# Designs tried in a protein design run: designed miniproteins, single chains, continued (4). Part 52

Each design is a single chain, and the fold is of that chain. pLDDT is the mean over its residues in the fold that is shown.

## One batch from the design tools (miniprotein)

Design m13913
Fold by ESMFold2-Fast:
Structure m13913 (fold): chain A 75 residues (1-75)
Amino acid sequence: MDAALLAGQGVLLAEQGRLEEAARLFREAARRALEQGQNLLAAEYLRELARVLERLGRREEAARARAEAEELEAA
């Protein structure tokens, strides 16, 4: 399963309110995008992860994911 497919599944799970599973899929999608040197795609997936984490009330983790995305966008 590639990063884009994982992210797509994450979107569907988030729409279903399955936020913990969605967070896991976006995290895995970001890792795979990074392994492929796709920094801007990884940043996009980390921003989606942060959005899901905010909905879960996990604000410190969401802030960390956003900071990592910003760092990748600056590279």
Scores: mean pLDDT 87

Design m13914
Fold by ESMFold2-Fast:
Structure m13914 (fold): chain A 55 residues (1-55)
Amino acid sequence: MTPEQRAARNAALDAVMEELKEWVKENPEASDEEVMEKMNELYLEKMAELAAQLA
């Protein structure tokens, strides 16, 4: 990755954390496993977008 892509990745990770906080607030009964699964899903989706930018 270029420095530009690393900056984009860091911004994406920050966005994932913010979205996860909102999702947890809306789903207070979610288990730790469900929260981690959601985080992983959001993270992988963002990483796939960054990988597409490299192509």
Scores: mean pLDDT 76

Design m13915
Fold by ESMFold2-Fast:
Structure m13915 (fold): chain A 63 residues (1-63)
Amino acid sequence: VVGERFRARAGLPALAPDELALRPGDVVEVLEVGEDGYALVRNLQTGREGRIGLSALSLLERL
């Protein structure tokens, strides 16, 4: 899934300081997949990087 892009269909809150909040329509690219069930992603609209849980990532639209 590294290099794959996902579009948020709904807003996602940041639940931890290192997590990335998403707005509806934001596209993220997966940079790395962690061993703790989180991925490091970049928001292509804002340029911000942060972590998203793999369960939350699975709810996004794969591009």
Scores: mean pLDDT 77

Design m13916
Fold by ESMFold2-Fast:
Structure m13916 (fold): chain A 54 residues (1-54)
Amino acid sequence: SMMDRQRARELLEEAGRLSAEARRKEAAGADPAEVQQLRREAQKKAEEGEKLLL
């Protein structure tokens, strides 16, 4: 549906932002555990968005 597509887009955009933030923090020498947590959160948002596009 149109609403599912909009929600999926929002989730995928959020996943992209979280992934980019994790990469920036890793490059800056942030705690590896915090970087991995951001990557896991990005992955979960991406999976939620993809499910809405079934």
Scores: mean pLDDT 87

Design m13917
Fold by ESMFold2-Fast:
Structure m13917 (fold): chain A 64 residues (1-64)
Amino acid sequence: SMEDKIRELFREFAEKAKGASEEEIEKLVKELQKRLIELGMPEDEAKELGDLVLRILKQEQKKE
């Protein structure tokens, strides 16, 4: 399903973001947003989800 594809993308990008720099995290989030749009997600919704993911990943980086 579309939800399964979205979860897979999220999990893949979350793993790639572990130990990544802030610049790398921002790049990964932009790639995630692009992939979500390619899957047929509205651009506005993809941006909102990407912003949420960026916030979560920045919090993870803060823990070091």
Scores: mean pLDDT 75

Design m13918
Fold by ESMFold2-Fast:
Structure m13918 (fold): chain A 70 residues (1-70)
Amino acid sequence: MSVEELREALEKAERALEEARKRRDLVTVQNILHEVKELIEQAKELGDEELLKRAEELYKRAVEAIKELS
């Protein structure tokens, strides 16, 4: 995965999480959590500290969304 592909994937995941949270769609939030976990590993492989931080923050937001919706 390239830096540009990872950035685009993170932008899409961020938007998808906000939409799923508004709809209280727990299944979609869980699917996004799994996707973001993979994006964290890709960011680590690329060594991009900004994208890694962004992916970890998104993972935290998805975990919080699951707790709020459960």
Scores: mean pLDDT 84

Design m13919
Fold by ESMFold2-Fast:
Structure m13919 (fold): chain A 80 residues (1-80)
Amino acid sequence: MSIEEFEAALSPEALELLRRADELVREAARALDEGDRERAAELLRRAAELVEEAARLAPPEVAEALRRVAEELREEAERL
């Protein structure tokens, strides 16, 4: 996911949560390349949790966008 779009609107704490979520999404992609769908689903769910945490620290407008990203990550996990 692209976290740079939110950088100007987010606290350092929220940005750190998004960086960790992005790392988990990259690990999930690697797990999928290895055929490990169960691990990929787990990593995507964890990433969604971190994005929701970042949304709680974000201004309302950004929080809505982050909640949609978390929903999309959970939907991807359910499809695996």
Scores: mean pLDDT 82

Design m13920
Fold by ESMFold2-Fast:
Structure m13920 (fold): chain A 64 residues (1-64)
Amino acid sequence: SREEQLRKLQKAVRKVIDELQPTTQEEWDKLSFAVQKAAEALQKNPDLSVEELVKIMKETIKEL
């Protein structure tokens, strides 16, 4: 369901924030973009796990 997808995304975002501890505006902007990419991926594939969403976000941030 949509609610389950949102919970997965929320858990992934919290894990990335806890690990990266963004402090600057640039770090928050990169995280915001990564969240958007993870959300788009989850919309295309609702079966993506929290761990896979975390990986997508981290890879997106590294490429920026």
Scores: mean pLDDT 83

Design m13921
Fold by ESMFold2-Fast:
Structure m13921 (fold): chain A 86 residues (1-86)
Amino acid sequence: LSEEQRLELEAGALLVAAATLYNIAERMKKQGVPGAEKALELAKKAIDLANEALRRVSTDPEGARRLLEEAKKLIDEAFKLLDEAS
């Protein structure tokens, strides 16, 4: 795989992960679970960053990589919040 193809795969995987976390956090927020609202915000931002990275893969691979690194951090934070609340 080329660097561009690897970034595209990573962005796609992070989008799926962030969307899944968003859905879980939304359900947990409805149940009044502490931390769910913050996890929802983090997941939403990760979705936005991963989508931006996908748009930049062919024109700005370095920028895309940085956006994916930030998205991954937000996904990790959201996951930790939901895991600690469970």
Scores: mean pLDDT 87

Design m13922
Fold by ESMFold2-Fast:
Structure m13922 (fold): chain A 57 residues (1-57)
Amino acid sequence: SIAEEAARRAGEALAAGDVGAAAQYVADGMKSGATSEQIAEAARRLGYTQAAQLASL
């Protein structure tokens, strides 16, 4: 899903220390039709806790 792809990419970017890229992936997911809540839920399920926190802001 769009939310899961955004969550995964944001999580990978945060693991690499790239907060700007992580925020951009969340924004791109939202432009593509996912809500911030859906991205945060996907991130939590996939174990990307930092991405879930970012998407919940």
Scores: mean pLDDT 85

Design m13923
Fold by ESMFold2-Fast:
Structure m13923 (fold): chain A 94 residues (1-94)
Amino acid sequence: ATEYFMKGMRAMKAKDYETAIEYFEKAIEEDPNNYIAYTNAGYAYMKMKDYEKAIEYYDKAIEINPNNETAKKNRAEAYKKMGKDEEAAKVAAE
C-alpha cells in the first residue's frame, strides 16, 4: 500500500535499509504487483551488499514490469559486484 511504500522511501532517505525493506515487504503484501516496491527493496539490498537478494527482488520487479529499466540496470550492476561480468552483460542485453 501507499502508506507502507512511503515509510519505506523515508527509511531509504535515512539510509535505514533494513527498515526500508520491512516496509517495502509490507507494501508488497498489500499489493503483490507493486514492482516499484520490489525495485526499491532490491536497491536497499544493494546498499547492504546483499547482491543475491538484490537480484531476487529485481527479477520479481522485471517479471511484473518488463519495461523497468532501473531494475534491469541495477540487476546487471549486482552481477558485476558479485564478479559475474558475463551474466551482467547477458541480463543488461535483455
Scores: mean pLDDT 86

Design m13924
Fold by ESMFold2-Fast:
Formats: structure tokens, sequence, C-alpha cells
Structure m13924 (fold): chain A 72 residues (1-72)
């Protein structure tokens, strides 16, 4: 059941992406209301980079799942 395992990994990845999106949103709101610090800007850059990586992994997993679903 490799397909089931991949779908479970995809669900976990989607949860991590959602958490990062929420963290980015909260930090961006803080940057609007508060004077930005270097640490805040660096953290935002790091979170956005991590989000990009996870979105890339999600695309790979979705592609692999579709291939396996077509061939079984």
Amino acid sequence: EELKELKEKLEKLEEEIKKLEEEIKELEEKLKEEEPTEEMLERLKELKFELGLLEGLKGILEGLIKILEKKK
C-alpha cells in the first residue's frame, strides 16, 4: 500500500504548509503594526523559503500519487 503511505505523507505536508502560511500571515500583520526588526525580517524570509520547499515537495508527491493511481 505505497499509495496509502504517500497520501498520508501528503496530508502531513499539507498540515505543515498550513501552519507555515499562518505563521507568515501573523508575522506580516506584526510587521504592519510594529516597527520591523532585522530578526523579524530574517524569520519571515526563512519561513517563506521553507514554504516554497514544502510546496515543491507537495507537487512531487501529488505527481507521484497521480502516476501510481493511473497504473495501480
Scores: mean pLDDT 80

Design m13925
Fold by ESMFold2-Fast:
Structure m13925 (fold): chain A 80 residues (1-80)
Amino acid sequence: DAAVEATADSLETTVADIEAVIPTLSKEQAEALLPQVRELRDRARSALEAATNPAVKARLQAVIERLDAIIRELEALIAA
């Protein structure tokens, strides 16, 4: 499905951009970003459930794993 592939492309770009800025974030910036990252994870999960192409499913699963890592890192920054 072209719409699911477009979602995977968009999420991969957004996740890469977030990963690039994580080392520079303040606690306040991490607190503001965390709900947005959780929403991206929900979006990725919905796209994975809609996906039928195994290659697209693998890409979305990788995006979810990256988002889970980002959430853990943001939670650690907020707790510090």
Scores: mean pLDDT 87

Design m13926
Fold by ESMFold2-Fast:
Structure m13926 (fold): chain A 78 residues (1-78)
Amino acid sequence: MPLTREEVAELLEEGAELAEQRGNLESARRLRESAERVRRATTPEEIAQALVRGMTAASEDPEVYEELLKRLEELSAR
C-alpha cells in the first residue's frame, strides 16, 4: 500500500521528536524541515525526495534512523 503524504510527514515528525529527546537538535530541525516539505509536496516525486532527505538527517543518529526505518517498513506493509 502506498504511503500517504500525511503518514510520511508524521513519520518524519516522530523522528524529529526522538532526535530532540536525544539532544540532537540539528537532526531534529532537519527532520522537521523534511516533514514541512512533505506537507507542501504536490507530487509523489517531491514526497519521495523529502523522505530521502529526512532519512539522511536521521542517519546522523543510528537509533533515530533504526526507529524511522522500522516505522517506514510497518507502514509500507499495510
Scores: mean pLDDT 81

Design m13927
Fold by ESMFold2-Fast:
Structure m13927 (fold): chain A 96 residues (1-96)
Amino acid sequence: DAAARAAAEAEAAALLAEAGRNVATVIDYLKSQGNYGTAALLEQLFARAQGEEGVAAARELSESLRGMAKQVDAEMAEKARAGAEAAERYAELLEA
């Protein structure tokens, strides 16, 4: 029904916003380290997650962030993992 659809859309928007906040923090960190290539990749994946490629791009974003979490300090790894979890949950919600 319309209420259930509105609730699902609100949850998807909240998850995308959470992923975006964590991705932005990771992107700023990567740029501060001179890693502009990986920063550009994350920006592209997040933009694609907001479009027609939403599910596939969100999953790819989640995998990229999980891989990065293994290579950065504990504080940044926490942000990367939080972003990955939000992106994965967003993809799962879009598939439902």
Scores: mean pLDDT 84

Design m13928
Fold by ESMFold2-Fast:
Structure m13928 (fold): chain A 96 residues (1-96)
Amino acid sequence: MSWEELLREILDAFSKHVDEMLEEAKRLGEEAIKAQKEGDKKTLSRIVARLSGLYLETSLALDAARDQPDAPEDLIRKVEEIHRLLKKTFQEIDKL
């Protein structure tokens, strides 16, 4: 019971963190593309640094989740969505 309660608390906290990362990745991605189009190199640099941090965090989370057979599939899919969105954002910046 106590161990199951601890695991549920950890999973709930992780789920909330993943949702927050997805929202941040979407918002910052749009801001990065706008900054690149406007030639705002200072804003772009700050946003790219944060997006790179999110990319590293999601990459580590996916690696850890693949080694864990009971990892919730929905959470893994959300992390994969964030990772894919970040890759698309970096590619879009490079094209501008």
Scores: mean pLDDT 80

Design m13929
Fold by ESMFold2-Fast:
Structure m13929 (fold): chain A 88 residues (1-88)
Amino acid sequence: MSVEELVKKAEELYEEARKLFKEGLKAFKEGKYEEALELLEKALELYRKAIELLKEAGEKEELILEIEIEEGMTLIVLGVTKLLLKKQ
């Protein structure tokens, strides 16, 4: 793919990951931990794919940082979700 195609695909994956993270966080707040787990794991996969494509493109270092921060937040919520599931 061209650099422009890699960036566009990464931005699409990032938007999808953000939507899944929002849905996962809503499920978490509602005590739906199994649903939250599934949504957050899908979000994490898409954040990681977006980072990989941007690194391949060699551009948008600031966007990579933004996505890495959201990946980190997703990992924290996911870790808490897994802990709460084990205590049920």
Scores: mean pLDDT 86

Design m13930
Fold by ESMFold2-Fast:
Structure m13930 (fold): chain A 60 residues (1-60)
Amino acid sequence: SEEEKKKLLEEIKKLAEELIEKGIRPELAKNVLENLEDLYNLSVEELKEIKETMKKLLEE
């Protein structure tokens, strides 16, 4: 759904900002933020995969 996709994008944005603040793969996180509009073209499942990957990076 569009609402689900919107929530995932907001969560991904927050995770990318947190990665930058903590200095964890900041170039990758900056790239995500700079290309956030391209993420609007991805499916809900693809966005969930990106979110989980970024969560794992924060846990390392």
Scores: mean pLDDT 81

Design m13931
Fold by ESMFold2-Fast:
Structure m13931 (fold): chain A 73 residues (1-73)
Amino acid sequence: VRERLRELILRIIALKLQIIGDEFEIEMLKKKMKTASEEEKKEIEKKIKELEERIKELEEEIKKLEEEIEKLT
């Protein structure tokens, strides 16, 4: 049980780091948006949407792992 808890905690940490990376990329893309052409804005907007969907998926995975931890404690 304790080894499984460590594995779940480490997995959650890894997923949270991925979310931080994706959030940083969104911030960089938003800055680029301010100086971008109309065509470039379309491409940036699409990429931001893809990153936001990825973050949502990662958050759902974290929620499932947190529920597993609650069941083990």
Scores: mean pLDDT 84

Design m13932
Fold by ESMFold2-Fast:
Structure m13932 (fold): chain A 58 residues (1-58)
Amino acid sequence: SLQDELDRVRAEMEARISRLETERQKLLNEAKKNPEKQDEITERLVQIDRELRALRAA
């Protein structure tokens, strides 16, 4: 049914959001420990925030 399809898509989006949130938190912790990686970490955080916005807007 359409509802079953929507439930599957929702579960997939939630799983992706959860993984991105976990990666984001890990990167924030890494930035605090390794200031030398700030530029690299910042670029990845911008990408994660963009992906999270897209997933939440869908």
Scores: mean pLDDT 84

Design m13933
Fold by ESMFold2-Fast:
Structure m13933 (fold): chain A 55 residues (1-55)
Amino acid sequence: ALSRERRLILLMAEHLYRQGLLSEEQLAAIRAIAEDESLSDEEVWARVKEILAAA
């Protein structure tokens, strides 16, 4: 089960993808990061922000 923070990140990423603001590859990368149990919520958010900044 994902934390609330990770679920909100996924919801945000899916919203941005539906708006055409993220590629399919960026969405897949964000999903992989958000589902990575070895990462902290803080590290997940930092990595997601880097992907969003590159978009």
Scores: mean pLDDT 81

Design m13934
Fold by ESMFold2-Fast:
Structure m13934 (fold): chain A 94 residues (1-94)
Amino acid sequence: HMMREREEKLERARRLLEEAMRLFEEGSALAAEAEATGSEELARRGIELFERAAELAEEAARLAEEIGPEAEELVESARGLADGARALAAELRA
């Protein structure tokens, strides 16, 4: 059923975004600790988490776009998270 397929895609997109948010939060904590301690290892781990968060958020946005206007807010949230994660990863590399 078409409606059920849309619901399954929406649920998957939400799960991907939730996981991306979790990784972003973990990466942010590691980034803060890296800044406080000067730890290259913590900075590297933070970058990896931000990059993974961006990838998952992009997948969530792509999936939400397939659903259409009903998922527009999810697309915006996911794209925002992906952009934010990439920006923080770039800052940690500097």
Scores: mean pLDDT 86

Design m13935
Fold by ESMFold2-Fast:
Structure m13935 (fold): chain A 90 residues (1-90)
Amino acid sequence: MSVEELVAELTDADGYVDSEELARRMAEESGLPLQRAKEAVEAIEKYLGDPKGRLNADKLLQLARFYGVRTVAELTYLGLEIKKLLDREK
């Protein structure tokens, strides 16, 4: 599934994607354990400066576009790479 299709499916009336639901879909699409997908989502939340538990849909799409990410599986791997970068800055 593409990132654009997933974001369109999961975006609420306020323009946010639920982090728990995104993590479940990332685990399904990537084949990674749910815990790894949750780590990817948490890293993206921290990177974007979004509230805990939800991500701004427009920021998420802009992030995916900036890094050339097209699929939900690729977005999951991007989130894990962002986690590595954040861990190295501390």
Scores: mean pLDDT 83

Design m13936
Fold by ESMFold2-Fast:
Structure m13936 (fold): chain A 58 residues (1-58)
Amino acid sequence: MDELIRRAQEEARERAREGRDPLEVAHEIAQQLARQGASPALVARTAKAAYEAALEAS
């Protein structure tokens, strides 16, 4: 669980450094997790963490 969030944050930072929009990155991560069967709570928490990480990298 913690590893999943950490990986999502790392991916979000990298994509933001490449010039991707933080909201778009967080949305894509949320969609991927939902497709994999993650709970709505886990999707929301991970997307928020990814969004914050992307904003910091921008």
Scores: mean pLDDT 81

Design m13937
Fold by ESMFold2-Fast:
Structure m13937 (fold): chain A 85 residues (1-85)
Amino acid sequence: SVAQRQEWLAKIAQVAALIKKAAETLPPSEAQRVLQEVTDLVNEFMRAISDGDEAAAEKVLAELLEFVRKHFPESVAQEIEKILS
């Protein structure tokens, strides 16, 4: 539904902002690489939502959470999960 799509777009925007802030703690070159990967995943998620492909959107979201857990403390992943609930 339109309302469900708007809710997911709002949540992913909050997630992207949180990751951008967390990346400020990284060295500049590492932050740039991490933010590029996050931007690519966020764009892929937005395309899946626009296409109405909920399964693809959920898969990309899982990939984003795995990426965050690999590069940031668990507290960042937990805050993202709270936004997504």
Scores: mean pLDDT 84

Design m13938
Fold by ESMFold2-Fast:
Structure m13938 (fold): chain A 58 residues (1-58)
Amino acid sequence: SEEERRRELILEGASYGVLALGHYAKAIMDPETREESLELGDEYLRKMDELDEEARRL
């Protein structure tokens, strides 16, 4: 159903959000890799946003 598909997209997006937070946490804890960790965090947040938009359009 559309409801089930929407929920799957939301859960996948949430997974990317958790990954983004993990990279941001690493950026705080490890200044030597901070720039790289921030870039990865931003990339995962963008992926989460894309999936959230897709879910909203259902």
Scores: mean pLDDT 88

Design m13939
Fold by ESMFold2-Fast:
Parts: C-alpha cells; structure tokens; sequence
Structure m13939 (fold): chain A 59 residues (1-59)
C-alpha cells in the first residue's frame, strides 16, 4: 500500500542519516513533516517530504 511505502521511505531516510552521521536542518525539517503526514494517514505528503529529506542528504 502507499502507506507502507511511505513508512519504508521515512525509515530509510532515518537510517541513512544515522549511518552517515549527518544532521542537516533541511533534511530534519522534511523528515519531521513526513512523520506528521504519516500520523495523519497522508501517504502522498509523507512520500513527498521523505523524498525531499533524502535529496537534502544526497540520496
């Protein structure tokens, strides 16, 4: 489902940030917005913000 995909994308970005040891403010902001979207059941918005967070850290 889209929600499962969104959750996996958020988890992937979180893992990548931890492994790279990066603390990028833009990535953190987008990751926070992705988590809030997941809490609301908004898979599309969660994927959008997770993608932007990933781009900010070079994914």
Amino acid sequence: SMMERAKRMVEGVEQAMRQLGVSDPEAERHLAEAREALARGDAEKAIEHATKAGQAIGM
Scores: mean pLDDT 84

Design m13940
Fold by ESMFold2-Fast:
Structure m13940 (fold): chain A 64 residues (1-64)
Amino acid sequence: SHKEKVFQAAVDVLRNNPDNLTMGLAALHEASKLDPEAAAKAREALLAGDVETAVEILEEAAKK
């Protein structure tokens, strides 16, 4: 689905650029257009430096 593609793209950005907050936040902004709650939770984890939790939140949300 379109949501799965957008969320997978966000996961790929976060995994390939774990220290690049600007790129991570931009990817989460695109995800927020489809699921603002999941994107907000992932953003909170990313800002806390927890990339793995942010990825887990996005992968779980993509399955719903």
Scores: mean pLDDT 83

Design m13941
Fold by ESMFold2-Fast:
Structure m13941 (fold): chain A 81 residues (1-81)
Amino acid sequence: DLLEAAREASEHAEEVRASAEAAITLADKMLAEGKLTEEQAELAKEAGRLGLEAAEAAAAGDVERAAELLARADELLEKAR
């Protein structure tokens, strides 16, 4: 469940933030290497930005907001498939 994932994120908010930052950087690198289309890279980067916001919300104790942001990130990643 995304709510359980958000609760785990509140305990590991720093790791979630670092992972989201790495994902954004990787999307830019993969776009530059021709491994992603511009659309796929933008969707992946937006998902990463939502992950950063989710980590901030989780660190603040807003588990519901963190879960909502993670669900939106997952939708964007699915659209990139």
Scores: mean pLDDT 76

Design m13942
Fold by ESMFold2-Fast:
Structure m13942 (fold): chain A 92 residues (1-92)
Amino acid sequence: KKYIEKIEKALEEVDKLARESKNPEDRFVLDVASALISIYLAMAKKDYEKGYPEEELKKYVDGIAKTLENAASMAKDPEVAKRLREIAEELK
């Protein structure tokens, strides 16, 4: 469950960041990132239940890291951008 736990933690961190954001544009970017991470989490859980090896779930972790990097590049608040990059690094 290592990759699923990493994805769940990343989702929790992004949701917290969205709730704390005062910038409407950054909040929108964070809400979109959260939605995409939720889709990756659902796919990872489905593959895990189907008996796919844990290593095959890494593709979802890689997709989430890219989503977070893209969100960071779009963030207007440099603190939000920095936090998104930190969450992406935690997924390694």
Scores: mean pLDDT 84

Design m13943
Fold by ESMFold2-Fast:
Structure m13943 (fold): chain A 83 residues (1-83)
Amino acid sequence: DEDLKYARELVEKILKAESVEEAKKILEELKKRKPNYNEEAKRLVKSAEDFVEGVLEGVELLPRGIERALERSRELKELEELK
C-alpha cells in the first residue's frame, strides 16, 4: 500500500522533528500528496495532525500555564505564611 507506506515515513519524520515548525511543514507535505488517502493512511494522517496540534497548543498555552501556576503558588504561600 503506497499511501500507507508514504504516510508512515512522513509520520516518523514528524515524530523525529527537532521543531514544531519542521513538524508542521512535514504534516503539510503529508496532506498535499493525495486528497483522498485510503482509510488506514487517513487514520495515520489524523494521528499526526492530533499530535502536531497538541504540541502547538502546548507551546501556545505554556507561558499562560506557568503564569497561573506561579500566581497560585504565591497566593498559597502568602495564605500559609502564619509563622
Scores: mean pLDDT 62

Design m13944
Fold by ESMFold2-Fast:
Order: C-alpha cells, then sequence, then structure tokens
Structure m13944 (fold): chain A 76 residues (1-76)
C-alpha cells in the first residue's frame, strides 16, 4: 500500500539521520530517532497481514528501543 511504502521510506530516512547523529556523538538525538523508527516499525507490523513478519517487525522495534536506552545512558 501507499502507506506501507511511505513508512519504509521514512524508516530509511530516520536510519540515516540516527547514524549522522551517532557519528556527531549526539546520542540523545540518535536515541530519539531510533524510538521514532521503532514506532513506525510497530505501525508497519499492524499493517502487515503476515503474522510471522509482523512479529519480526515488532522484535526489530524492541531492539531499536533497547539501543535507544543504551544511547540515552551515554548521553547522561
Amino acid sequence: SARQQALLEELGRLGEEARRAHDARDYASAAALLRRAADLLEELAALTPDPELAALLRQQAADLRAQAARLEALAA
């Protein structure tokens, strides 16, 4: 769907922005971008009719949230 394509394109942009923030040692911004990407992955999972793929997308969202928490600790 057009919404799924838009979510995938936005995920790509957020990934590049998070990488640039991390390279700049702006760990707080990198963490915020990863949490936003996790939210979009959960939205993509909700739109996915394949339950196994939906579960994988939710696991990826959880992994990004865990990465964000580690970066937040570095920013403190």
Scores: mean pLDDT 90

Design m13946
Fold by ESMFold2-Fast:
Structure m13946 (fold): chain A 80 residues (1-80)
Amino acid sequence: MTEELKKEAEEYLKKMKEKIEEAIRKGDYSTGNQLVNEAMKYLGEIAMEIAKTDIEAGNEVLKMGHELVKHYYELLLEKA
């Protein structure tokens, strides 16, 4: 169960990364921001669920969310 949720989070993150990158590439910063917020909410919920049985695995999912936010800001700086 925990590993399945972590794998689901990883696949979700990969797809959301692609959508965010495409939105920023097209200059649709509003959509990019909305996608980041949606992804962070989902990853936070999954991380909390995982943390009920494995705190360290839950923390790893939270770190994935932090790396997504960092990547988003890096993409914005590349366009500036």
Scores: mean pLDDT 81

Design m13947
Fold by ESMFold2-Fast:
Structure m13947 (fold): chain A 74 residues (1-74)
Amino acid sequence: SDLIDQALAEVEKLGTEATRALQAGDYKKAAEYLRKAAEVLREAAKQSDPEDAKTLETAAKILEKKAKEYEKLA
């Protein structure tokens, strides 16, 4: 759907920013970008079919887990 496509594009941009932060050694900022990306996916999930919502929620949990790992390194 158009909504999911827009959410995935925003997640890609946030992921790129997280990667740049990691390359600069800024684990705190990288975690913040990943948490924002997870929120985008969770909001898209609320407006999606149950199957798509489950996929988006799973992706959000993966990003939240990575953010927690980076927060421990900060």
Scores: mean pLDDT 89

Design m13948
Fold by ESMFold2-Fast:
Structure m13948 (fold): chain A 65 residues (1-65)
Amino acid sequence: IEEILELIREAEELAREGRLEEAREKLEEARRILEEELREKLSVSTYTGLLLQIIGAELDIELLE
């Protein structure tokens, strides 16, 4: 969980610097970890919350372009 939050934070910092492709890579890694490694370990509410946070960051990056 902490790893996903850190990846989202790093992506937000990279996007703020205009490094949008690197930001997308961080969000893709966060999504992969969530979907492949944590899906069965997290409650539905925690999983959904993290997924929505990743989607929100993805949309923020798209709106900057």
Scores: mean pLDDT 77

Design m13949
Fold by ESMFold2-Fast:
Structure m13949 (fold): chain A 92 residues (1-92)
Amino acid sequence: AEELFNKGIEAAKEKDYEKAIEYFEKALKEEPTAEIYFNLGYVYYKMGDYEKAKEYFEKAAKMGNEQAYLGLSVVYEKMGDYEKAKEYKEKA
């Protein structure tokens, strides 16, 4: 899992988001972690897939990743839900 996760991080740094998703999904199948869900949310957000970004950030937040609240805030802002964006920003 760690090796696949690290390959996903490197792909994301290079802005190869399709490869990043592939590596993170493989890592997730071996060991689901809040950090993998958070990074999947981030990559989908960078690709403009706000529905998937929201889904993965919600999963990361449920597993205790506090940074995912900031991710949810930014996604809701992009979706035009400024009230929910403010609510999640205050939780971050």
Scores: mean pLDDT 86

Design m13950
Fold by ESMFold2-Fast:
Structure m13950 (fold): chain A 58 residues (1-58)
Amino acid sequence: SLIEELVKKAEEAYKKGDYLEADTLYGAALLAAVVTEAPEEVLEELTRKEAEVQKKLK
């Protein structure tokens, strides 16, 4: 799915230390999840991952 692809790319960016790219990709995944009415568990997980990425940005 689009959400899974965006999350995979975000995780790769995060692993490379590209936190700005990871933030953008997790944000896009969260938007896609909201628009497609994904389960609450998916929204909660993506929100948590985005918060972790934002902690790396100063």
Scores: mean pLDDT 82

